Designed miniproteins, single chains. Designs and how they scored, part 43

Each design is a single chain, and the fold is of that chain. pLDDT is the mean over its residues in the fold that is shown.

## One batch from the design tools (miniprotein)

Design m1488
Fold by ESMFold2-Fast:
Structure m1488 (fold): chain A 85 residues (1-85)
Amino acid sequence: MISEQELLEFLDGVIVLFERLGLEEYKEKVEEIKEQFLETGDTRKAAEELIELLDEAIRELRDSDPEVAESLQLLRDTLEELLKR
């Protein structure tokens, strides 16, 4: 299973990515997931919520920004693999 440290690094990476892409609403949602995770320590719940958010972003961006959607898909798939360890 993904460690707390690996999840924090993943969350921070996704926040930076959404900030660079100008996706402020998605950035705020990831920051909320991170804040809740820091309060609860529930790695599985935080990772599952992040996967759902990435799936939503991929769906919205797939037609307009396919390269960005592909990058988000790789992040999503990496996180899912880390959960299945």
Scores: mean pLDDT 83

Design m1489
Fold by ESMFold2-Fast:
Structure m1489 (fold): chain A 58 residues (1-58)
Amino acid sequence: SSYTFVSPDGSIELTLHDDGTAELKDSTTGISETQTIPPHLKNELIKLLEEHGFKKLD
């Protein structure tokens, strides 16, 4: 399972995977990045995304 969040302007999508990886896709630049997130910081990252106006896709 994974959680996908979209930026307020819709240009950035961030997918958090349950294996500890995160995928960022920027549709304006075409850039895609994958990073490993420490498990203990996953909830903090979700909180930061929500504070910056990102919306979870259902």
Scores: mean pLDDT 79

Design m1490
Fold by ESMFold2-Fast:
Structure m1490 (fold): chain A 64 residues (1-64)
Amino acid sequence: LKGFLREEAARRGYSLTDEAIEKIVAIAGNEAAARGLLERLIEFVGDRKTITLEDVEAFLASNT
């Protein structure tokens, strides 16, 4: 799952920190859910090319 997230993000021109990947994996539990969360995170951060743990937490705080 971690490898999948790195590869999918890189394919779209983004990088994930290790802490961000760990948080996404803990929440999503599977590839389909992880992909959906990643797509929403990419839209959330916009033109920024790196998604951090802080970004994941901010997204969850505003969307839960």
Scores: mean pLDDT 78

Design m1491
Fold by ESMFold2-Fast:
Structure m1491 (fold): chain A 66 residues (1-66)
Amino acid sequence: SREERIDLATKELLTRTARIRDEAALRARIGAIVEKYELDEEGKREVAAALEQAGRTDLARLLLTV
């Protein structure tokens, strides 16, 4: 479902980016997760809101620029 894709994308963004310090590598990982979970613009906004609530405003910002 869409809800499951949003939840899984959020979880994967939080866990699979934790060790990435380079912004280019971080953008590439975010892009791969967007592609994997087929996130449209609305889906990216929903995931960004969840990332902000988790204290990852850096990820939310980058996600919305991909």
Scores: mean pLDDT 85

Design m1492
Fold by ESMFold2-Fast:
Structure m1492 (fold): chain A 85 residues (1-85)
Amino acid sequence: SALAKELLEKTKEQALKEFEEAKKNGEDVISVGISSLLTPEETEELLKFVYEKAKEYGIKGIGTNGVPVPGQAEVLLRFYREWTK
């Protein structure tokens, strides 16, 4: 939906601000809010963006906020497992 696309882009924008703030403060952990209104596919797109940026910024820990629906939870766990290898 248009609302979900807007939420996806706003979340990416907010994540970039968190990365810049972490870089400015010498921190290696960020937090990202995941909306339950995002589809599993949109959640995967968001997490690809966030994890790629985390590598660029030297971030070591990514926390997530919100209550994901089951399909989102599977995507979150898959990215977490790959990230912690």
Scores: mean pLDDT 78

Design m1493
Fold by ESMFold2-Fast:
Structure m1493 (fold): chain A 95 residues (1-95)
Amino acid sequence: VEELLKEAAQLAGEAAQKAAEGKVDEAIALLEKAKEILKQVEDLEEAKEMIKILEEAIERVREAKEKGDYEEAAKVAAETALKVAELAIQAINKL
């Protein structure tokens, strides 16, 4: 469980880096992978919240890409990575 939470947080962080580089499609793919990993531990309340945050982030990043707003895409990905990391730490501390 702890390893999956850490992996999801790491993938979200990598997504933020890719979005900052303008690699928005790679960022979306990494957010999708983080969501898939968290579904394996979705019995945790924190994991359910992280999945919702990732679903909203994926939609917002896709919309930003459609508008050519790469700064918004990078901002959303960065905010998402921070929220996911905070929830992962919270969940691990309860294990």
Scores: mean pLDDT 85

Design m1494
Fold by ESMFold2-Fast:
Parts: sequence; C-alpha cells; structure tokens
Structure m1494 (fold): chain A 84 residues (1-84)
Amino acid sequence: LKERLEELLKKEEEVLEEAREFIESLPEEKKEEAHKELLEFVAKLQEENREKIENAKNLEELLEIAEELVEKLRKKIEELKKKY
C-alpha cells in the first residue's frame, strides 16, 4: 500500500512537470487557453469522482481513485499537446 502511494506521488509529480513544461513552451496567447482548458478538465474530473471518493471504504479504494485521476490527467495533457 505505502509503495503504491509512493509510486502514485512520483507519477503525479512527473505528470505535473510535463504539463508545466508543455504550457511554458506555448506562445503567450495559447498558454492562457491551454491553462484554462486544463483547469476546466480538472474541475470536471473532480466532480465526476467525488461520489467515488465519498463511497471509498478504505485506503486501497482511495488509491485506485487517485491513480485513475492521474491517468486521466496524463491523457488530457497528451490531448492538449496534440491540439496545441
């Protein structure tokens, strides 16, 4: 369980760093668009998973939810890279 949490935190850090580098590489006007789109996606993702989080019965279920969120965020960043 602790090892999964450590792996999750490392993956989250990598995904966030990738997002930062990508956004910083964009022209100023496109940075604002990409940043807004990413924030809207994160907000929607949090709303979609709120019920799952509330119904989680143990740390393993919470980790599964968190892992899913990180994967979805990674895919969105890949989509943004293709779009911009």
Scores: mean pLDDT 77

Design m1495
Fold by ESMFold2-Fast:
Structure m1495 (fold): chain A 68 residues (1-68)
Amino acid sequence: SMEIQKIIEKVKKAAREGNIEELKKLMKKAGMSDKEIEEFIRRLDEAPSLEEFERVIEEIIEKVKKKL
């Protein structure tokens, strides 16, 4: 669907730009709870490497796909 594709592309862009506020908005739009969003943001903030940061972003993308 166009909405799923649009949100996923925006998530990828926000991740590339390090735009955490946009990531929060996109996760809310995808139907994620505030608790789920807070946990993902905490994991992104606490990521000890770029590789682990990217791993969390990939998990967010998969969660968004499942919710939509």
Scores: mean pLDDT 80

Design m1496
Fold by ESMFold2-Fast:
Structure m1496 (fold): chain A 73 residues (1-73)
Amino acid sequence: DSKLEEAKKKVKELLKDPIFGLPAIEPHLKAAVESKDKEEAIEHLEKAVEAARRLGLDDKAEEIEKIIEFLKE
């Protein structure tokens, strides 16, 4: 799926920012990159959003949510 591959590319770009490398967030984003389908990728990205919001990183959570929105199109 070209949309899934484009979303994985977007997640890899996010991982260049050290904030997305935090131990609470990074494993979920890496799991999204390794996902086999859109549903699996969305599940992992939603967990990354929850982790970012728990850390008070609402703007960073919104960046991840944009990728989820792209996958749900």
Scores: mean pLDDT 87

Design m1497
Fold by ESMFold2-Fast:
Structure m1497 (fold): chain A 103 residues (1-103)
Amino acid sequence: DDERAEKLYEEALKYLSLAAQKLEEAKASTDPERAAELLREALEYVEKAVELAKEVEKLGNTNSARSIYTLAEAIAREVLRGAEELGDEELARRARELIEEIK
């Protein structure tokens, strides 16, 4: 169903947009604890987008799903970098696991 795949794709892009916003807020934060919370929120939005991408892929729209995975990987890699800079080993592990899943 092309209409259903399109709606899921649009929802995934919305979550990736929210993730990117949280990532930029984390980069601007001077509070390491707040930065870590914002990076965690960003990764949660990326995880939601990846689940929607899996549904888009199941509907046969593999190119749209691949586009979501590509954007999700880019944001997750930035979250990983930020988590490593903050010494948040749990968040870094979670980001690496997500990157490996979507490769």
Scores: mean pLDDT 90

Design m1498
Fold by ESMFold2-Fast:
Structure m1498 (fold): chain A 65 residues (1-65)
Amino acid sequence: MEKQEEAKREILRLFERAGMRADVSIEGKTIIVRAELRNQAHVDALAEAQRIAAEKGVTLQAYQK
């Protein structure tokens, strides 16, 4: 639980810095990201979010808006 919450906070800050609006929620042990990718910075931010989740040992599922 704590690892998912920490990853969610870090991912939300990353998306804010990239100017990307995304819905980030936690369902059990999985972080769910729903994001609209409009430019390369958004794609890079999603890739970084995947890296953050992997490093913290949490599962991330991403859906295109």
Scores: mean pLDDT 80

Design m1499
Fold by ESMFold2-Fast:
Structure m1499 (fold): chain A 99 residues (1-99)
Amino acid sequence: SEEERQEVLDFARRRADKLLEEIEKILKELEEKGASEEQIAEARALLEEARALAEEGLAELEEMIKAGAPVQELVAKAIALTLRLIGILIEAEQILKKV
């Protein structure tokens, strides 16, 4: 249904926002702990990559909904986006562990 498709988009948006907030917190913690300029630059690049992926992925989901894509395809896209964002978060956490 249209309601189910909208629920998938809303869920994906909430998950993306949460993951982006967690990456931003890692960047702030790196700055507060006196991480090197290189470590801060790497974490900043990961945040920019995550923001771009979230914007692109959410835009694709919106287009899929307008095209009447099946709920299963929307769920698959939302899961793929979430996993990619989690991957970036893990990379940011690995930088933090070195400080």
Scores: mean pLDDT 89

Design m1500
Fold by ESMFold2-Fast:
Structure m1500 (fold): chain A 74 residues (1-74)
Amino acid sequence: SEPVKREELLKAARETGVVSEEEIEKTIRAAELLKRLEEEFSEEDFEEIVEIVEELEGKEAGEEARKEIEKWKE
């Protein structure tokens, strides 16, 4: 199946009103960064993922995400 494109997700968010376009864009960005991090670990990508989680779910969620991803170094 074709992967769902950013434009299709943004359109769905706009039409349903359940999730904001900004929230969808951040979620897509986090997923892309997470995939990159799995293939090649990068401190910059790691920090950006934590920032996105913090913006979407709060500071404590961001701190938990940081701890979980840090385990990938071990």
Scores: mean pLDDT 70

Design m1501
Fold by ESMFold2-Fast:
Structure m1501 (fold): chain A 97 residues (1-97)
Amino acid sequence: SMAELEAKVRALLEALGVTSPHVIRQALAFARALVENDPNIPGFEFVAIAPYLEDSELYKKAVLAAAIAAGHRDFARDLAIVYGVSDEELERLESLA
């Protein structure tokens, strides 16, 4: 359910120390877009711009957490490479899910 997805995303972000309401909202929108398999749903743009934003490390973690929570683990692994997030850090994120 969407409520279970939202709870999982919020729990992962809390474990990562992500407290920004804006980042949490963007991560939730992206997770919903992934589950609905609709790239036109608001949130996909968040993935592309995350590395270029102020607080980029926080945004990168939020995107990866959302993808993992949505069950898109292979996508999260590919994205971690693009973002420069280590395999060790990604495995830590996956273990929290």
Scores: mean pLDDT 75

Design m1502
Fold by ESMFold2-Fast:
Structure m1502 (fold): chain A 78 residues (1-78)
Amino acid sequence: MESKVAALAAAQHIIEGVVEGKEVPSEEAVDLAYEIVKKDPNASVEEVEEAVRKAFPELTDEQLVPLRELVKYAKELF
């Protein structure tokens, strides 16, 4: 539970490193991705991306790049 706050803080840093000057995915989309990985750590990065994009169809492919890195990071925590 507290690891979620740390993951969000790390995600902000990763996003800034990967997507300099570009729009980042919303905090709600990042939160959903983390919750999906927490429930099913065996889910592939692509499966998590599809689930998040289904909930947030406004997400661009460019915003999925930092989301993908967050998912990989979150999977290493479990």
Scores: mean pLDDT 68

Design m1503
Fold by ESMFold2-Fast:
Structure m1503 (fold): chain A 68 residues (1-68)
Amino acid sequence: MLSREEGMALMGEVWAETDERLRANPDIDVDALVAETLARVRERLPDHPDLVAALEALLTQQGQQLKS
């Protein structure tokens, strides 16, 4: 299980990578990318629901903003 410190580092890395992919590839399926990212994070951080919720809010907001 990831510690909170590891979870926060993972959140930062995942958010940065997802943001880069969304901006670099405008033809990307935004909803699918967000869903896949959140599924992986939830599996890695089952005991840190607050961190998962924060990332979900950030990714959902970005996905909606970039969605046509």
Scores: mean pLDDT 73

Design m1504
Fold by ESMFold2-Fast:
Structure m1504 (fold): chain A 60 residues (1-60)
Amino acid sequence: SSEKKKLEEIIEKLVEISLKGGPTEEGDKLFLELVNLPTVTAESREELTKLYEEILEKLK
């Protein structure tokens, strides 16, 4: 779906931001907004959470 593709693109951008400079308040805020969107399914929310958790661990 187009909505899911947009969500994935935003998450990829968030990942790139995190990897380049570490997590930012802007990145954290964006992530929270994304996972709390009504259009995000429970499955997608879990995927997003896993991705973000992995990124945070890789950042030291």
Scores: mean pLDDT 64

Design m1505
Fold by ESMFold2-Fast:
Structure m1505 (fold): chain A 68 residues (1-68)
Amino acid sequence: KDKVLAYLQEQAERHAGTEAGETLRFVLDLLQRNSLSEVKTVLRQMTWGSPETRALLDETISLIEEQE
């Protein structure tokens, strides 16, 4: 969980003020209050966003799967 949180925090700061950054901040908040399995389900249902946002979400799912 800590590795995923660190990744999301770093990427959200790097993309601050963009759609990607706002989306990652939303995911970070979800991950702090929900299990990795629950967050992964939500991310798989998020089929919207720019290609950049989707790439970051797909990487987040990959990191969650690595830990589970």
Scores: mean pLDDT 76

Design m1506
Fold by ESMFold2-Fast:
Structure m1506 (fold): chain A 99 residues (1-99)
Amino acid sequence: MKDSEEVIELYKKTLEQVRKALEEGDVKKAIEILEKGIEEIEKIDPNSVLVGMLRIELGVLKSVTHPSDTLEEDAKRAEEKGLPEVAQTLRELAKKRKE
C-alpha cells in the first residue's frame, strides 16, 4: 500500500517538534513526541512505512545524541590524548544544542 498525505504531514510535524525539544536539551520530551507521532500515524495507517522510519530515526537520534556532560568529558579525554581539534568539535556540538 501507500502512505496517505495525512501520514506524511504528521511525519514531518513530528520531526520538527523533536528537533525543537532537542534544542531545549530535553531528550525525554523528544522521545515522547516521536512516540506520539508514531501512535497517531499508526491510528491512520498501521502499515505505514513512515512509522518504521520514525522508529529508526528515534534509535539513531538517541545513539548519536550525547548528553552535554558526556561531550565535555569526551572533550577533556581528547585533550589528554593530544587531540585538541577533536575536543573542540565535541564542545561545539554541545554549544550548538544549547544555543
Scores: mean pLDDT 67

Design m1507
Fold by ESMFold2-Fast:
Structure m1507 (fold): chain A 99 residues (1-99)
Amino acid sequence: KEKFIEELAEALKKAKSDEEKKKALEEHMAKYIETVFGMTMEQYRAIVRNPDEASDEELRQVFEVQALALRAIGLAEGKEKEAEEEIKKAEKELEELLK
């Protein structure tokens, strides 16, 4: 998890445009979810579009990669506090969905 945050943050710092940053985010997230969860980016996008149809496990997996990505963005931009606030909000939303 630490290694993912550090590698993605480094890629984001080196990105020269918003398009490069978006590509770095998508590539690193895709590799993480495929390696750790066996999930494709297509499945990830389907869960994000229709969370009510997803399993509790799928929702937790999506939250995990989103939280890691937010931490990497915060680290790259010097907005770590804002990233942690966004993660806390997302965690509360996940808890409501799992009820």
Scores: mean pLDDT 79

Design m1508
Fold by ESMFold2-Fast:
Structure m1508 (fold): chain A 89 residues (1-89)
Amino acid sequence: GPDLDLIAEAAALVAEAAGIEADAEEIRREIEAAIAAGDATLEQAARGVAGAAALTALKGGDRELVERALRLLEEAGFAEIAEEARRMA
């Protein structure tokens, strides 16, 4: 199944690509809490990270970090979402 840790690591890489300090463990806890509360699904979290990755690339963020983040989403089972983001960027 999809891996929450990979999605949180991807989110942290997207933040770093945008020049923002982020902690993957903090992001993981926030996504986990949102899922537990019924506010989000794991797929919605992956879509959010992928959208942020594409937007970060379009705004001139670090494209190597963006590509690493999208690969982590693929490993988490969200290859289609990652492919869509690459086409947008």
Scores: mean pLDDT 87

Design m1509
Fold by ESMFold2-Fast:
Structure m1509 (fold): chain A 65 residues (1-65)
Amino acid sequence: MRAETLAGGRREPIELEVISENGSTPLGDFKLARDAEGRLWAVSRDEALVRYLESQGVPAALAVD
């Protein structure tokens, strides 16, 4: 799937493979995905959740369909 990272305060396109579609937190729902290097990413359509996860050091990306 296509997504954007918010690392460093800018949007960067990234391609991710969805591994699990049923991730959930008290702050919102997310999908787990892998990049080309096999790293896990949390993917959400909620930009605030993505920015929060990024601020906690969790690899996160915004879904852009």
Scores: mean pLDDT 74

Design m1510
Fold by ESMFold2-Fast:
Order: C-alpha cells, then structure tokens, then sequence
Structure m1510 (fold): chain A 96 residues (1-96)
C-alpha cells in the first residue's frame, strides 16, 4: 500500500493518474466520462488552491473532496462509482 502522507504534490498527481487509468479500465469509462471527472477535479482544485503552494497532503485532501463532489453531482453510475473509489483510495493512501 502506497503511503502519500509525506508525499510531494507531484507524487500525489502520479498516484492519482495511475489509479484513474486503472479505474477507467475497470469501469469501462468512455473518453467523455473520463474527461468529466478530470474537468470536475481541475475546477475544484483551481477554486480551493488557486496559485497557492500546497503540500502533498493538502493537495490530496482537495483532490479527494473534488472527487467526492463529482460523485455527488453526477447522474452517471459509472462516474459516481469511479469517483467514490478514487476518493477513498486517495484518503487511505494520504492517511486523511
């Protein structure tokens, strides 16, 4: 199990990208569904972080919250399940 509690922002991003690719294959997401998740996350990160220098743990917290918001707001079952699973994995890995 990968420990992100002391990770850099770049290490959290690399872990998330790997897990997102795995989830896309597992849930057979379309390009549109994957883009919807990615755009939702990007908008939330911009809103919460802006240009502020973040620790990896702070970035992981914002990322998990963004994924939880995507899951709550989407009516697409595959998007919901993917976002919920990714949020849980980020929280567990970052010890949130």
Amino acid sequence: MKDLSEASVEEVEEYFQEKLQEAVKKYKLSEEEAVYIAEGITLEIIEKAGTKKLSGKEYAEILAEALEKVAKESDNERVKKTAEELAKEIREAAKL
Scores: mean pLDDT 80

Design m1511
Fold by ESMFold2-Fast:
Structure m1511 (fold): chain A 62 residues (1-62)
Amino acid sequence: SLQQMIDALEEQRDYLKDRDPEAAELLAETIERLRKARSRQEALQVLQELNERLLKLSDEKE
């Protein structure tokens, strides 16, 4: 489950590299944080923060 999440985020990171290098870097940091997460709560918090930032960034540039 966690590995599948990381794989999905890596694909998203690669997709964003062409569109938004800043968002791609954010994803790269998030992936590393997920790999180091010690609990489900930590992982969930990291994912929620990422989702909010990506959504806002995408919406603003729309």
Scores: mean pLDDT 76

Design m1512
Fold by ESMFold2-Fast:
Structure m1512 (fold): chain A 95 residues (1-95)
Amino acid sequence: SMEEKVQEEIDRLVKVAERIYGPETAERVRRAMEAAFELAKKRGLTEDQILTVVRLAANAALFGEPDEKTLEAISKAAGIPVEFLREVVELARAA
């Protein structure tokens, strides 16, 4: 299912984050990705859009806010409003 595929990607990225950055950072990355997943499901995004948003949340939790050009490029490529991507980044920063 879509939920299983997204959860597998979350679990995979959390394991990678734990190996490189340690368990506290991995837990923050997990919270960011899970919050982004719940928000994206609520907004009715497609599986590919949800995967994009979950990966964005992981990157924002690890490396901080992406520049505006990066968010606009993701928005255009994935068909997601840039305002929604900004909400995802703010959720990731709060995690």
Scores: mean pLDDT 90

Design m1513
Fold by ESMFold2-Fast:
Structure m1513 (fold): chain A 70 residues (1-70)
Amino acid sequence: QEEDVKKLTESMTELYIMAEEHEFYKRIVKSYIKQLLEDTGDEDLVKEINEKAKRKAEEYKRQKEELAKS
């Protein structure tokens, strides 16, 4: 269960990173969230995965921007 949450969080993080480059991937993120809600029926779990994915994507973006400045 914990391993599945980590895998789903990583997948959503990748989608958020790609969504910054293309509007198409923003729709994919929305579809992914909807599918998780339909599959799990657990709003709290989906919210946790979504928040973790956003946080990881923001951290990745920050690190990438820092490297670009160097």
Scores: mean pLDDT 76

Design m1514
Fold by ESMFold2-Fast:
Structure m1514 (fold): chain A 75 residues (1-75)
Amino acid sequence: MELVEEYVRALREGDFARALELEKEIKEKYGLDATGLAILYLRDVEGLSYEEIARIFNVPVSTVRRRYAKAKKAF
């Protein structure tokens, strides 16, 4: 989960170069979508609402819910 935590921090700080690097590492290590894992971390570890997560990624709340469900099912 440390790589996912760093990915979330990079996104929040607007460090897109670091976020792209971490996204590649997450895919290589876990074989999963970095965005889905980040949503899982924000929801289950940090306790953020779907609406707060939707704002971070600039996506609809329905997209956050769907990606969360998929990531949760993979674990």
Scores: mean pLDDT 76

Design m1515
Fold by ESMFold2-Fast:
Formats: sequence, structure tokens, C-alpha cells
Structure m1515 (fold): chain A 66 residues (1-66)
Amino acid sequence: SILDTLREGIAAGLSVDELVELVKEEFKRNPDTPDDEFGGALQLLGDAGASVDQLLEVARYYMKVR
């Protein structure tokens, strides 16, 4: 799942910018990602220190690729 990939990236010490790009690539790879996983990804990014602007970028990308 996207959440598992994001958790692995966090555990590997990826920067917030790298985590944002990781989530965007995972949404592109999985355009049928359910809203629950999308919400979970935003929560994990926010907890990792993503800014409101970065969270909005991820949300806009999710809407674009689905």
C-alpha cells in the first residue's frame, strides 16, 4: 500500500521533500488509491513535518492523477 511505502521512506530517513515526491509517484503508479489511504498519507506527511503548502500540493496531485 502507499501507506507502507511512505512508512518505509520515513524509517529510511527521507527528507520531507523526498517524502512528498515519494507519495506523488505512488499516487501516479496507483491512480485508484482509495480516499482512506490518501487521508492517511496526508496525516503521515504532516506528522513528518510537511507544510500546509506541501500537503496542498500532494492533495492537488492526487486529484490530478486519479
Scores: mean pLDDT 87

Design m1516
Fold by ESMFold2-Fast:
Structure m1516 (fold): chain A 74 residues (1-74)
Amino acid sequence: AEDIRRSAEALLEAARAGDEVTAAIAAQELTKSLIDAGVAPEEAERLVRALLEAARAGDEKRFREILDQAVALA
C-alpha cells in the first residue's frame, strides 16, 4: 500500500508539472507495485492509465477515487 501511494503521488506531481519522462517512470513503478500486490497485469495497466489521464486533466477527485480502487484491489 505504501509503495502504491508513493508511486501514485510521484505520478500526480510529474503529470501536473508536465514532466512526461518522470510521469512515465512513476507509471511503470506503480504498475509493478500493483502487480506485485496481486492485481492482474491487464487491470493494473488499465488503472494506471486512468490515473495518468486524471492527473493530466487536473482532476484530483477522480485521481483519488481510482487510487482508492487500486489500493482496495491490492
Scores: mean pLDDT 82

Design m1517
Fold by ESMFold2-Fast:
Structure m1517 (fold): chain A 72 residues (1-72)
Amino acid sequence: MSPEELLELARREAEEGARRARSLEEVGKTAQDATNRVLELAREAGLSEEEIEEVVRRADGIGTRVVIDAAA
């Protein structure tokens, strides 16, 4: 799985979680779960430490945006 595929997965999981969420706390939890899933998949895919750090950083940014949008 490529870094771009992992980021697309993170976005879809965070957005879908936000749509199903009943509270902002639940939105935050689903966004964090999406980032944790990306970290696990990146490690399983054998990405380098630098690639894992970059993908996780970008996935966390996606989750943060989803939480901010849900809070607005």
Scores: mean pLDDT 83

Design m1518
Fold by ESMFold2-Fast:
Structure m1518 (fold): chain A 134 residues (1-134)
Amino acid sequence: MKKIIGFIGKITDEQIARIKPEDIVVVNVDTVSQEEIDKIPAKELILVGTPEALLRFKTNKKILAVLSTEPIPTGDIPLTLDANNLKAFQRLLKRIEKGQFVAATVTGSTEEIIRALLEAAKALGYPAELFVAP
């Protein structure tokens, strides 16, 4: 699995400098700006957020997964996961590793989903790093 990098809060230039083009970045679409996305050198993203923010989000980068806090009106998102269920996130990460696109509704806040995804990656022995800003 490629290195997975997640962010809670604002993305700093110092944090961006640690990201490589081959890394996978987990993006909080509720808080991220277009300027921050354009500065990220990673070519592959996992999007996490509210349905409104996910539907508004635009990028030319490859999207590996979309994790919504609520069902999206399009009906294209499968069954709900629980943010407290690490085994469900481990199965999701294994699907991404196999080259499968994953879309899911997750019961929890955007921050809880990002934290659960990074903890699941660490539990699988995948290279993972979570940056937390105030």
Scores: mean pLDDT 79

Design m1519
Fold by ESMFold2-Fast:
Structure m1519 (fold): chain A 87 residues (1-87)
Amino acid sequence: SEEERLEEVIRRFAELILKQYNKLTSFSKLTPEQRLEELVEFIREALKRGLKTLIDMLKFYVRFGNKELGEVAEELLKLAGIELPED
């Protein structure tokens, strides 16, 4: 379903962000799996609330992120029903 796809894309985005910023999370006492689940929950709730900061960040990654981050951010915005940034 579209809801299942949204959850999958949220997890993929969270994984990419943690991979990019792993040095900043290495001091956490949480396991890698716990850190991922915490970030997934945060992104899910932020999207449901329509937090402008997260939406602006996703739009930034669509325009200026690497290919994988940009593609995942674009799909996440589309699944959340948010308009993509213009070229």
Scores: mean pLDDT 75

Design m1520
Fold by ESMFold2-Fast:
Formats: C-alpha cells, sequence, structure tokens
Structure m1520 (fold): chain A 82 residues (1-82)
C-alpha cells in the first residue's frame, strides 16, 4: 500500500492509504489541482473533477473503501479552500 498525505488549510494532516502507486499519483494530482485552482472552480466543475477522480481511481484498481476515503478528503479540502 502507498500513503498519500493531504495537508488542509487549517494545518491538519490526513493520510490516505491506496492499493497501488498509480492510485496514489491520481490522488496527489487531484490534491494539487484543488490547492492551485479550488477558488476558481464552480460547484459543477468541482463535481466533474470529483467524478473524474472516482473513475480514474476505480480504473487504477483502488477499492471502493479507498475511493470513498479519497473523495471525502478531496471534498473537505475543496470546501476548506473556498
Amino acid sequence: KVKVTITFPDGSVEEIELSNKRAAEILEHAVRILKEHAHKLTEEQLQELLSTVEEELRRAGATEEEINKALEALSRLARELR
């Protein structure tokens, strides 16, 4: 398993374990996009990003539990960055 560390705007840190390196890279890329661009995204664009990440994680072989944890963390990150 590979761990991805997400640092939130309040300074809190969350670690998400993923089954493989490709899934970790997908999550890391999504975190980077949100940190750079969350304030520019509409609610519709945010939901599209989360849907794309869900599909990519599933394609990479992430479990449903891992996908749910990743999407929850990304949703929280997006909310806190706005």
Scores: mean pLDDT 83

Design m1521
Fold by ESMFold2-Fast:
Structure m1521 (fold): chain A 78 residues (1-78)
Amino acid sequence: SEAEKRKLALSKRGQVTGKGLEQSLKTLEDTSKQSEKNRKLSEDLSKQVKQQGEQKVKEIQQQSDKEGKAIVDAINKS
C-alpha cells in the first residue's frame, strides 16, 4: 500500500537524519533534566520553608506555654 511505502520512506529519512534527531532529542532531554532539577529545587525549598515554619510555631508555642505558666505561678505566689 502507499501508506506502507510512506511509512518506510519516513523511517529511512529518520535514519538518514538520525544525527539531527538524536541531537534534538539530547537537547530536549537536557532541557527536561534542567526543568526537573529546577522543579525539585522549588519543591525542596517549599518543604524547607514549611518545616521551618512548623518548627518556629512549635518553639513559639513552647515559649508561650512556659511564659504563661510562669505568669500564673507568679500571680499565685503574689
Scores: mean pLDDT 75

Design m1522
Fold by ESMFold2-Fast:
Structure m1522 (fold): chain A 64 residues (1-64)
Amino acid sequence: SSMAQEQQQKLDKVLNASGPTLEEGVKNVGEALQKYLGLPPPKNVEEALKQIQQAKQQVQQLQS
């Protein structure tokens, strides 16, 4: 569906976010999570990974 395609594109934008340092990479991923997925900015790496995992599960459900 178009909704699954849009959600996958948003997730790809988050997964491709990076920076020259670990700190900048985490910041860029957090900004991408907020911009593309509408999620609150993660407080740490563990929270960011959890949000990404939840987004992946949502895409899988939309593809089913």
Scores: mean pLDDT 72

